# Designed miniproteins, single chains, continued (3), part 86

Each design is a single chain, and the fold is of that chain. pLDDT is the mean over its residues in the fold that is shown.

## One batch from the design tools (miniprotein)

Design m11177
Fold by ESMFold2-Fast:
Structure m11177 (fold): chain A 57 residues (1-57)
Amino acid sequence: SAELEELAKELGVSPESLRGAAEAVLSGDEVLTRIAAKDLGISEEELRRVAERVAKL
């Protein structure tokens, strides 16, 4: 999806990495969410906001 690709570029990550991070948030696992946010270089709160947008795609 074009929007996923745009979001990934804004964050400086691959669309695949962003999709995986969004899945961690949607799983409700706070430990996986923390790890994913750290890997992307963003806060857990920012990742949750991004994941909500990815879930709409």
Scores: mean pLDDT 79

Design m11178
Fold by ESMFold2-Fast:
Structure m11178 (fold): chain A 74 residues (1-74)
Amino acid sequence: MEQIKQILENAGYKILKIYRAGNLYLFLVEKNGKYTSVIYDEETGDLFFGPFFDTEEEALKYAEDHAGKKFEEI
């Protein structure tokens, strides 16, 4: 968790919200006025970067649809 936050912040992403669904963490992030979601799988160590959207809601919905899961804010 902590290490992933630092990786995203060092890459210039502003972390807005963090969500969880089982082994998956979803970071809702902003960069240059655009929004995306980053999914981290703690079992595999894989990171998935979604596309950029104009709204937080679009970015979150895309990530949930991609993962096939609903996430809860933590």
Scores: mean pLDDT 84

Design m11179
Fold by ESMFold2-Fast:
Structure m11179 (fold): chain A 81 residues (1-81)
Amino acid sequence: MAEELFEEARKLYEEGEKLYKEAERTGSEELLKEAFEKAKKAAELGVKGMQLSLSPEEQEELEKRHKETIERDEKLFEEML
């Protein structure tokens, strides 16, 4: 299951990357938006695949790490004020 999600994510990411390069070359905002949409969908599928591969303990650890990163970024942002 996870492998299938990672494969789909990879294909969408590759498609998004190609669209992004084309947008950079042509200056097309429309292609840039399509590239971001594909990259976002690829990331979503990648996260789902990762979650299926993690134990409940590992999922908790990831959530804790993300929370710590956000708090750290907020603190750095406050220091820039």
Scores: mean pLDDT 71

Design m11180
Fold by ESMFold2-Fast:
Structure m11180 (fold): chain A 84 residues (1-84)
Amino acid sequence: SEAAILAARRAAAAEARARAAAGDPEMRELLAELEAAGLPEEARDTALAEFLKALTEGSAAEVERFRARLPPILAETAAAFAAA
């Protein structure tokens, strides 16, 4: 269900935030970028969950691709919310 998907995303985002609090530099940097971009909580949770998955289950190349795509993703997300 959609509620189950959202709950799983929020749980992954909470784990990402816990890693940042524990001193993970990759997670701390991403959190700072997402906060600076002024994204709504759901968009931030989505980005945190995807990055955590890339970092824990993906390759270094997948992490690099996520980082390279982050600025256009932030711009697209901001535009979508402005249009709604």
Scores: mean pLDDT 73

Design m11181
Fold by ESMFold2-Fast:
Structure m11181 (fold): chain A 77 residues (1-77)
Amino acid sequence: MKQSPLTLEAEILLALGRMLLAISKTYGLDIELLEKAKELFEEALRLAREAGDEKLAREAEEGIREIEELIEEAKKK
C-alpha cells in the first residue's frame, strides 16, 4: 500500500496542529498559538479531502472545532 503525498502531508500537519493545541492547553491559552494550530488543521483538512481520507478529514474538523472553542475562551480574558 502506497500512501498518497497528500495523505502523508495531511498526517504531518494534523500532528503539528495537535502538538500546538496541547501546548496551548497546558501552558495557557495563547491566541497566536491557537490560530497557528487552526491554520495547520485547516490545511490538513483540505489535503485530507483532496486525498479522500474521511478519517483524517474528520480528525481535522474536530481539531478546528476544539481550537475555535479555545480561541473564544481566550478572547474572554
Scores: mean pLDDT 80

Design m11182
Fold by ESMFold2-Fast:
Structure m11182 (fold): chain A 68 residues (1-68)
Amino acid sequence: MKKWRVTFGDGTEVDAEGESGEQAVREAARSLGLDVTRVDITEETETVVKGVVYLADGRFLHFTATLV
């Protein structure tokens, strides 16, 4: 299982595990109690995934997931 560091646009950092950066971001958001409706990936490499998570309350957060 791969380990990722997820940084959200508000400065929150969470370490999460996932086979992909998207999986790690969804797990990080879940650990923070965020109700995620959608994840958009804007950039993806083998070691870095960037995008936006959309929340049920209408908020959105930019994120960067980096393979540790």
Scores: mean pLDDT 84

Design m11183
Fold by ESMFold2-Fast:
Structure m11183 (fold): chain A 74 residues (1-74)
Amino acid sequence: SILDEAEEAKKHLLELVEKLLASDLPAEEKIARLEEMLREVEELIEKYKDNPEAVEIFEEAKRFIEETIERLRE
């Protein structure tokens, strides 16, 4: 289903975030990569805009990435 596809995409994005955070990259580089991931999530929200439940799933991923960027800027 579309919702299963959205959940799998979210899971993949979150796994990429975890891998990035575990890396030895400088904080500035991690932030830049997370900002690119935010762009990808915005594109997914636009792609799935006609499905409110799928949009909610990607909005959750977006929030997580935004909060992660804020933590790295501290």
Scores: mean pLDDT 86

Design m11184
Fold by ESMFold2-Fast:
Structure m11184 (fold): chain A 67 residues (1-67)
Amino acid sequence: MSKEENLREAEELAREFDRQYKELEKKAQEAESISEEEGKALRHKADVARQGALVYENTAQGLKEAI
């Protein structure tokens, strides 16, 4: 019960952070052609979101293997 709930939450968070990463990466790519500083700031935010996605993806994988 709790393990399946934690798995679902981890998968949902991983997907949400990955979605944020992709959106921020696209915005950074568009912004870089106009403002190098703004593009770099957005790429940094994208990297943070990607790290969040990886953490929750690894958590979900570990929970799947425990069942």
Scores: mean pLDDT 80

Design m11185
Fold by ESMFold2-Fast:
Structure m11185 (fold): chain A 55 residues (1-55)
Amino acid sequence: SMVDTLLELLGLPARYRPVAERALELADGDLQMALEILYHYLLTGVLEPPEVPAK
């Protein structure tokens, strides 16, 4: 599943599965965006979508 792929990409144990699932929800199923959200969470402790860069 995409959740398992996300955990493998970041080297996270299965206990992070709920956080990874939430990141995918926030990313609307986009694995790349979910990876950014989860990486931001690991650095800041906050699970939120990244700032949208100017177009």
Scores: mean pLDDT 75

Design m11186
Fold by ESMFold2-Fast:
Structure m11186 (fold): chain A 71 residues (1-71)
Amino acid sequence: AAAEVEAAAPQLAADLEALEARREEAEAEIEAELARLSPEERAAAEARFAKLLEVARLAIEGRYEEAAALL
């Protein structure tokens, strides 16, 4: 659990940095994907994205056990 998050942390940091650089473009892509889902599927996808962002933030901060606990 925590070891898997730690192993993924460099890639997550790189992916978030790339997303930060292209935030507006990434948001538009996500919005387009969400627009194709039913309201129920959209709500579930948004909840999953929120959890994944929190996991990525904790992993970047070196808080691997807390990140793993959210999964």
Scores: mean pLDDT 71

Design m11187
Fold by ESMFold2-Fast:
Structure m11187 (fold): chain A 79 residues (1-79)
Amino acid sequence: VTITIKDGKLSPPEVTVPEGAEVTFVSTDTEKPIYLVVDGKYLGSGTPFTKTLTLPAGEHRIYAAAPGAPTSVGTVRVE
């Protein structure tokens, strides 16, 4: 599944995936870096940005921050 980060917003902000599925976070913004945090852990930043993860079973809190935009909060459920 792909979660797009634009203007510091996650789209979709909530997603459910099966265990072992890859979750890709992507921002095509070439001007502002995106900072990705999952479950309180900083996982990376970039301009543009792409990060693919496999998350363990459970509910995961996602934060995406960008300069000049509000910090976006999302959720990934792995079942």
Scores: mean pLDDT 76

Design m11188
Fold by ESMFold2-Fast:
Structure m11188 (fold): chain A 69 residues (1-69)
Amino acid sequence: RKEELKRRAEELAERLRATGSPEAQQLADKLERLIAAFETAERAKDEDGVQLLLEEIERAIKEAEELLA
């Protein structure tokens, strides 16, 4: 579900910010920007944009999980 991915991305961004490393902060900023873009595309009824942003969010989540492992 898109809501599940959004929630997971928000939680990971918060954890990344808490670490204090520059790499983690950059990835947190990226996740937050992707979430904002996703919300904008969803409000605009841009189905293609929503699908592309969900894929980017999923990739960024995986990068965040690897960084935090």
Scores: mean pLDDT 81

Design m11189
Fold by ESMFold2-Fast:
Structure m11189 (fold): chain A 55 residues (1-55)
Amino acid sequence: IVTFKDPKGKEIFDKAQPALDAALQAAKQGDRKAHQEALKKMMELMDEAAEELGL
């Protein structure tokens, strides 16, 4: 369990949350390609959010 005291950390996590949820759903369905794509998008969203927030 991760908690954020810094709002910037929460913003980064929130931006990546939809992609993380999609990855979990794809894994549950056994869709390997969709799972890999969702993980890649999650990482890209986190990197983009960190850059936008000056991190």
Scores: mean pLDDT 72

Design m11191
Fold by ESMFold2-Fast:
Structure m11191 (fold): chain A 57 residues (1-57)
Amino acid sequence: SELQKLINRLIGLKLRKIGLEIDLERTTDEEEKEKLEKEIKEIEKEIKEIEEKIKSL
């Protein structure tokens, strides 16, 4: 079902975000920090878009 696909994707994105946040906390390289911060922001955007889609179902 569409709902199940969206929920599975949402879980995957949330897990990926946690992993990136851990990497960001452990990283001392400024260039790598910027890359991780940008990736986290993109994932947060995707999470919001999926949550909105789920609410519309």
Scores: mean pLDDT 88

Design m11192
Fold by ESMFold2-Fast:
Structure m11192 (fold): chain A 78 residues (1-78)
Amino acid sequence: KKKELEERFKKGDANAYIELGRYYLSQGEYEKAIEYFEKALKIDPNNAEAYRLLGIAYEKLGDTQKAREYFEKAAALE
């Protein structure tokens, strides 16, 4: 059930949230994907992959300025 997945990810690392965000990104649910990538960054604020995926999600939503900001942040963390 959904609550079992949420409970599993409450104590998971940033990777668990990134994988859930990737799932929603693949389904075209970009706002849901953003929520999970933001959760990943609360656990690991220097996660370059989460920033790249946020950039992709914002690009898909047409927010090109936020997309650029996140891509630049990801590149700076390399």
Scores: mean pLDDT 80

Design m11193
Fold by ESMFold2-Fast:
Structure m11193 (fold): chain A 98 residues (1-98)
Amino acid sequence: EKEEEARRWLEENPERRAVVLQVAGDILLTAALNDKDPERAVEAARSAAQTYREALPYLSKEDKERVLKRVRDAAERSPFPGVREILRETAEEIEKEL
């Protein structure tokens, strides 16, 4: 019930949705870095990438720079090639929006 109201509230204001998506992306990015299973880590990285892409058009320049730094740092820290590839591609997309 309240979940439907929250969803409508977020959908009606893209800036509110962007803040929520930015936090969700950060959580998924952390999951991708901490998961010991490469397949799950790759799935978490894809989910983080998609979540950040949805937020990008509505993020401030400062927030885009923050996300870019986190994604780049994560790409360097990941032991998994698949995760590194996804995060590098995501960083390139974010940089184009700056």
Scores: mean pLDDT 81

Design m11194
Fold by ESMFold2-Fast:
Structure m11194 (fold): chain A 72 residues (1-72)
Amino acid sequence: SMDSLQQQGQNIINQGIDQLTQQDSDLGSQAQGDSNISSDVSSSLMSVANIGNQIPSSQPITDQAQQIANQI
């Protein structure tokens, strides 16, 4: 059902944003200490997490719609 897909998508999006925010410090530290992981990657992940936090309603809805469209 659409309600089930909508709830699943919202949970995945919220979980992803929370995980990125929670892990951004660890990724930053690894980027500084591991030559195989660039600081640019860490900065990009932190930027995405910050944008997600600033747009709590619009971005999750947009991403959810995209996921549903991909399943049709």
Scores: mean pLDDT 55

Design m11195
Fold by ESMFold2-Fast:
Structure m11195 (fold): chain A 66 residues (1-66)
Amino acid sequence: AEKRALEEVEERIKQLEEIVENSKDYDGAIDQLEAIKRQVEKEFPEAKKAIELLEKKIRELEEKKK
């Protein structure tokens, strides 16, 4: 479960990175990543690496925004 959750999260992050590169909509991308993180925490609380990856990506996008 954790490995599959991590792979799914990595793929969604990649898709959002492509969207933000084209649109520069950092707020929209951050909101989507936070929603994904809440969903993962609710359904797969043991997927610690996936949650950490989402947290790291949210921070990186927030830094690029400011």
Scores: mean pLDDT 76

Design m11196
Fold by ESMFold2-Fast:
Structure m11196 (fold): chain A 65 residues (1-65)
Amino acid sequence: MKLSDEEIEAEAIKLEAAVLLAIGKEQGKDIEELEKLFNKTVEAADAGDLEEARKYLEELKKYVE
């Protein structure tokens, strides 16, 4: 299987978002907001919109940190 740089970046973004979601849940953060940000990040990454995916990932990081 051939993974493009964009596909590798999209998968990396989704993995990072999943880790942040898990951390946020363990910290007792608002689950609805966590899942909303996670879902937006995954949706953008799956659509190939890496700019939007990075934006939502950054919002998720800021919310967890």
Scores: mean pLDDT 81

Design m11197
Fold by ESMFold2-Fast:
Structure m11197 (fold): chain A 65 residues (1-65)
Amino acid sequence: GPEAAVQMLMRNLGLSREQAQTVVDIVLENPELSNEELAEMVMERTGLSRRAALGAVAAVRAMLE
């Protein structure tokens, strides 16, 4: 579920709770978008690097099967 994805991002990728929640919300609200497009939105809202944003998006999508 969404909370499990937030906890995973915090534990495994070192994101703050606010950053992790933002990634999960963006992925869930935009299931039709590519990982690259979602990463751009994550970068804009969180200030994460492109690498960190892409990694976080991919990890959430793998978990929310």
Scores: mean pLDDT 87

Design m11198
Fold by ESMFold2-Fast:
Structure m11198 (fold): chain A 69 residues (1-69)
Amino acid sequence: SEARKLILRAIALRLRAIGLELDAERLREQAKRTGDPALEERARELEEEARRLREEAERLFKEAEKLLE
């Protein structure tokens, strides 16, 4: 089923996004302790990448929904 493949891909993208969000939180905590602006910038980059992955996952879920209609 094509819908099943899209759902599995969407889940994988969400898991990757969660991983990046956790890494970003870790970098923000390090930035807070050290005052290093490079860590804040890296955290922001990871948060933006996670946001894009979540948007892609939502798109795939919507496409899977249409195939099940």
Scores: mean pLDDT 90

Design m11199
Fold by ESMFold2-Fast:
Structure m11199 (fold): chain A 68 residues (1-68)
Amino acid sequence: SEEKKESLEEAIETLKKQYEEALKENKDKELLEIAKLTLEDTLDVPEMSENTTFEEIIERFEEVKKKV
């Protein structure tokens, strides 16, 4: 669905902006935990490790976007 792809693109862009801000405030770990929960609980992505990087989270969102 085009609407779902656009929604995911907006979510990815928002997450990138939030991550830049979180890095400045040393809140990046909290943001990554929220992003992982969104992928796992809302988008039905398999559970990710505590060591998952921001880049890996973005890659997972991009994979979900390709399947929609």
Scores: mean pLDDT 78

Design m11201
Fold by ESMFold2-Fast:
Structure m11201 (fold): chain A 80 residues (1-80)
Amino acid sequence: LEELEKRLAEDPNDAEAWLELGKELFKQGKYEEALEYYEKALALDPNNVEAWGNLALVLAKLGKSKEAFEYLLKAAELQA
């Protein structure tokens, strides 16, 4: 986690580092924080299928089923 934070302090446009931070927070059950970092990753790389899928998963964990479904559709469209 701290290694990824150092990476982002040096390059805040590192979409992969934002995605990996989000995944680490998701593993810790910090879904609101994971959501923020996945949104950052997508702002930098909107074609990242993994980030769309992870956003959908975290929204489902937060009980936001409508938003989760919309992001799942976006992830599926990008994979097709």
Scores: mean pLDDT 79

Design m11202
Fold by ESMFold2-Fast:
Structure m11202 (fold): chain A 52 residues (1-52)
Amino acid sequence: SSRAQANFDAGKELFKQGKYREAAVAFQRSLELDPTNEEAKRLLEEAREKAK
């Protein structure tokens, strides 16, 4: 869905900027809309780890 894609793209941009907490929120929202995005799952795990 366009909303899932928008959240995924926002998450990737935030991740590139080192905003790992915000990126994790965006990836989680993307996965709530599209749970099949394996790249979002991987990046969510990584963002959560880097946000600690």
Scores: mean pLDDT 88

Design m11203
Fold by ESMFold2-Fast:
Structure m11203 (fold): chain A 67 residues (1-67)
Amino acid sequence: MKKVLLVAGDDKEKAEKLAKELKEKYGFDEVILLVGMSREEALEKARELEKKTGKQVVVVDVANPPI
């Protein structure tokens, strides 16, 4: 199953670093940076993408990284 990573937060540099690390560690097929978007807004976009594409979508907030 194809995996998409959405990275949300106000810090573009932190978002880019997190996206690169998580892509290398977990092998995400696609990465989308949602700079200036809240975690709540990013979660709504993730749900829309899952419904439209059937891909698995994971959301990460640069203020509270999962790992």
Scores: mean pLDDT 76

Design m11204
Fold by ESMFold2-Fast:
Structure m11204 (fold): chain A 61 residues (1-61)
Amino acid sequence: DTLRANADRLEEIGKEFEKQGDLKSAVFLYRQASRLYRQSGDFKKAEELEKKAKELEEKYK
């Protein structure tokens, strides 16, 4: 599934930004990945990334 493959790539890029301390970029990418996971039918993965994005966003507000 192309949507799931794209979501996996965005999640990986998000992890790299998170490791670099760029939490705003990480949040953006995790939300985009979550959207693609939901469109691919992977609701559990979508919810996990949405939750992670919200938690990270609260830390840099």
Scores: mean pLDDT 84

Design m11205
Fold by ESMFold2-Fast:
Structure m11205 (fold): chain A 71 residues (1-71)
Amino acid sequence: GGGAEVDDLNNKVADVVKQAGAEKAVVTATITQFSQEVVVEYTGDVDMDLVKEQVKALFPKQATVKLIKVE
């Protein structure tokens, strides 16, 4: 549930990663009744500390954020 809300969060995460230096970013969120997992696949060199801090702020409850560099 919450397709529009999840899409907004995915867009915000992608924007953060691009602002941190990514050339391309793809965000996939998996939400269950017990967990929230966000996977970010990006290209280029990013400020990883900035991304982790900003993305964590977007998911204050039970969120696991994974950042994957695509080569």
Scores: mean pLDDT 72

Design m11206
Fold by ESMFold2-Fast:
Structure m11206 (fold): chain A 54 residues (1-54)
Amino acid sequence: SALQQRVLDAILAAGARPLSLRELAEALGVSQATVRRQIAALNAEAGGDVFHIE
């Protein structure tokens, strides 16, 4: 989905910098629960816990 792609793009743009759940939620204009759900979906597609946020 477009939102899932935007989350992935934000993670990629951050590189090695730890990402904040709050920062992502504010940048994307969605709730923190929505961001967490998208990251869980990305990790499920990757077959493991590969995307981390603080």
Scores: mean pLDDT 75

Design m11207
Fold by ESMFold2-Fast:
Structure m11207 (fold): chain A 79 residues (1-79)
Amino acid sequence: MSKEEIEEIIENNVEIVETEKNPVIRAVAIDELIRLVEEMKPEGELKERVIETLERILKEEKDPVTVALARRLLELLEG
């Protein structure tokens, strides 16, 4: 995939995480984001948006699988 295609898929998955209330669907979107970020780390505004979204999920989410995936993705983005 091109860099632009990966960035678009990242944006789409972030929107799913932001708008979806089902923890299973959010967990799937976060898992896809982990794979995408391992292939290409987003930069600038997109990276900041992903981090902000994950910080909100970590404050509000009670599902342990979704929390673990969010922590993993945040570590990849900040580490």
Scores: mean pLDDT 82

Design m11208
Fold by ESMFold2-Fast:
Structure m11208 (fold): chain A 68 residues (1-68)
Amino acid sequence: GPTDAITDAAELEVYLGAARAELRFVSEEDRERVSELLTRAEAALKAGDLEAAKRYLQEALDIMREQR
């Protein structure tokens, strides 16, 4: 998926910032859930859990780009 190539915390932080900037284009119904997932990804990244941060970011991107 889109997060598979992310190998370090700095790169992941850039992707998280880009995803947050795109929140304004998310439907009102999904915006709160996407925002929560991005917040969880940011918290996991701060805790040093790169794998959890990537999972939450991937879930947010899946909602923004495709439903699964």
Scores: mean pLDDT 77

Design m11209
Fold by ESMFold2-Fast:
Structure m11209 (fold): chain A 62 residues (1-62)
Amino acid sequence: SEEREKAKKLLLERMKKVGEMVKKHHPDAKVEIKEVGENTFVLTIEADGKVYTETANVEDLL
């Protein structure tokens, strides 16, 4: 649906902004955004020897 497409774009844009902010403060940080299923994204951040993972689903925004 059109609403789902908008939510997907918004979610992806927000995740990208988070990754940019992390890299600003931790230049050596590894940031990956992976689509693991339909409407599901995983943000993985590796910084200072630690790994942080956030999972978000587009359906949670609808």
Scores: mean pLDDT 79

Design m11210
Fold by ESMFold2-Fast:
Structure m11210 (fold): chain A 78 residues (1-78)
Amino acid sequence: GAEELIEEAERLALEAERALKAGDYERAIELGREAVRLAMEALKEAEGELLLRAIGVALRAMGIIFEAALKLGKSVKL
C-alpha cells in the first residue's frame, strides 16, 4: 500500500543523499528519480499523514536530483 511505497521511497532518498555526499552524482540522480517515482505512486492512494510523508520524500528526492544534476551540468525534467 501507500505506506510501503513511502518507506521504500524514503530508503532510496537516503541512498541518493549518500551517493550525492560521495560525489557519485549519476547514482544520486538514478536513486532520486526512483524515490520520486515511488512517492508519486503513493500519492495516488495516500491520505492525511501518509500524504504529507509522500510529499516530503518527493521534495527531498527532487532536491537531491537538482543538486546532482547541477554538479554534472545536466538539465532536469520533473
Scores: mean pLDDT 85

Design m11211
Fold by ESMFold2-Fast:
Structure m11211 (fold): chain A 84 residues (1-84)
Amino acid sequence: MKEKLIEALKEIAEEEAKTNPSRAQDYKRVLEEIENSTEEEAKILVEQVRAFELIHSAIAKKDGDQEEAAFYDRLAERLDEALK
């Protein structure tokens, strides 16, 4: 189900590019790696991206930026749904 993972990452990359264009390059690298990965490796890569989204959310919550935290929580939820 590699296509579902690629679709979710593309959607997240587009959302983040609107707010943080500099982070769009990180998603591009992950997408390139998934294209050359097995389905199992692709799942691990997406789980890693989801973990980083949750870390960004946690940092934002610590800094009192609830809007940024909610944004990253939403990105993590989209990836979690794609992993099911």
Scores: mean pLDDT 81

Design m11212
Fold by ESMFold2-Fast:
Structure m11212 (fold): chain A 110 residues (1-110)
Amino acid sequence: AAVERHLAEMRELFEKAIEYADPEAQEQIRKALEVLERTVREGGEIVDLQVSGPRPDEPATLTITARTADGKEYTVTVTLPPSPESVKALEYLIGAVAAAQRALDERRAA
């Protein structure tokens, strides 16, 4: 139940990020969601998270590196153009990654 609650929160936050993202960033965000959902379900790990911003006058970038249980690594970069909407998208993405980490922590505790 706890892992599924955090996965549901992660999905909701990714959907909110998509609402504020341009079409190119939306595809990158969907890819990040697929990678993180697989990582959580297979009991992998988030290896690295790098964020530039959030600032409305500068391009924002979020890069996630995850390792699935089979040892494969996936790196997804989301690039958001300078806008107030991109700041909101980045905030939701950071929240989504935090939810994924909570799901992983709960899975490890079980």
Scores: mean pLDDT 83

Design m11213
Fold by ESMFold2-Fast:
Parts: C-alpha cells; structure tokens; sequence
Structure m11213 (fold): chain A 89 residues (1-89)
C-alpha cells in the first residue's frame, strides 16, 4: 500500500540525511562520528529493503512490524544527527 512505500521512502530520506551529516563530520576531521553516521545510514537502507521485501512477498504482518520498527529507527536517527550537530556547533 502507499503507506508502506511512504515508510520505505522515509527510511531512505533519513539514510541520505545521515550520509550528508557523515560527509560534514568527515570534512571537520571527525572520522569516528562520520563512520557511525554511515553505519546508521546503512541500517536505515537495510530496513527499507526489508520492508519492501515483506510488501513484495505479501507478508502483511511482517510489513506492519517493519513499518513500526522503521518509524522508531527514523526518529532515533534524526535525533542522533541533531544531537551530533549541536555538539559540533
């Protein structure tokens, strides 16, 4: 459904935000911070792939659980990025 596709898109958007933050922190010499943000981005993309896999496989229960997990992951990711930027400022 459109809701599942929107959830997957939100995960991919959060991953791109984490990748942009990682590039920013790498340019500032924070290699460890950049690596953590890249790992976060990879996890968000993996969740999006898992969600779409459940949708394509017709697993509505798995898809619903993946949407809930994805929502929490996006919220955590955005909080993590914002906190990291506040520390860098």
Amino acid sequence: SDGYLAAAAELEEAAREAERAAQEFRSLGDVRGADRLLELAKRLRDLATTLLSYVSGGDSVGAAAAVADGKRAVEEARRTIQEARKRAA
Scores: mean pLDDT 82

Design m11214
Fold by ESMFold2-Fast:
Structure m11214 (fold): chain A 98 residues (1-98)
Amino acid sequence: LTEEERLEAEFTLYHIGGHIALKAGDYDTAIKWYEKAIEAAERMGDREALAQAYADLGVAYLNKGEYDKAIEYFRKALELDPENERARQVLEEAEKKK
C-alpha cells in the first residue's frame, strides 16, 4: 500500500470505529476515534474527509452535552464544506441548546 492508500484505510477504520462508539453511547471513545480520523484526513490533504471528521466530532460533543465544542467543530466542517446540509442543521440545533 502507498502512504495515501494506508491513510485512507486508517481514516475509514477510525470513522467506522467512531460511529460504533457513538451508537453505543460511548461518546469519549467516539471522540478519540474521530480525532484520529481528523489526523488521517489532514495527512491525506482531503478536505471532504476532514469536513466529515469535524462534523462527526461535533455530533459526538453534541451528544455529550458539550455544546460550545460541538458548535466549534460544526463551524470547522462548514468552512471546509459550506454545502453540508447535515452540519448546518445540527449547528443550528446546537446553537439553540446552548
Scores: mean pLDDT 82

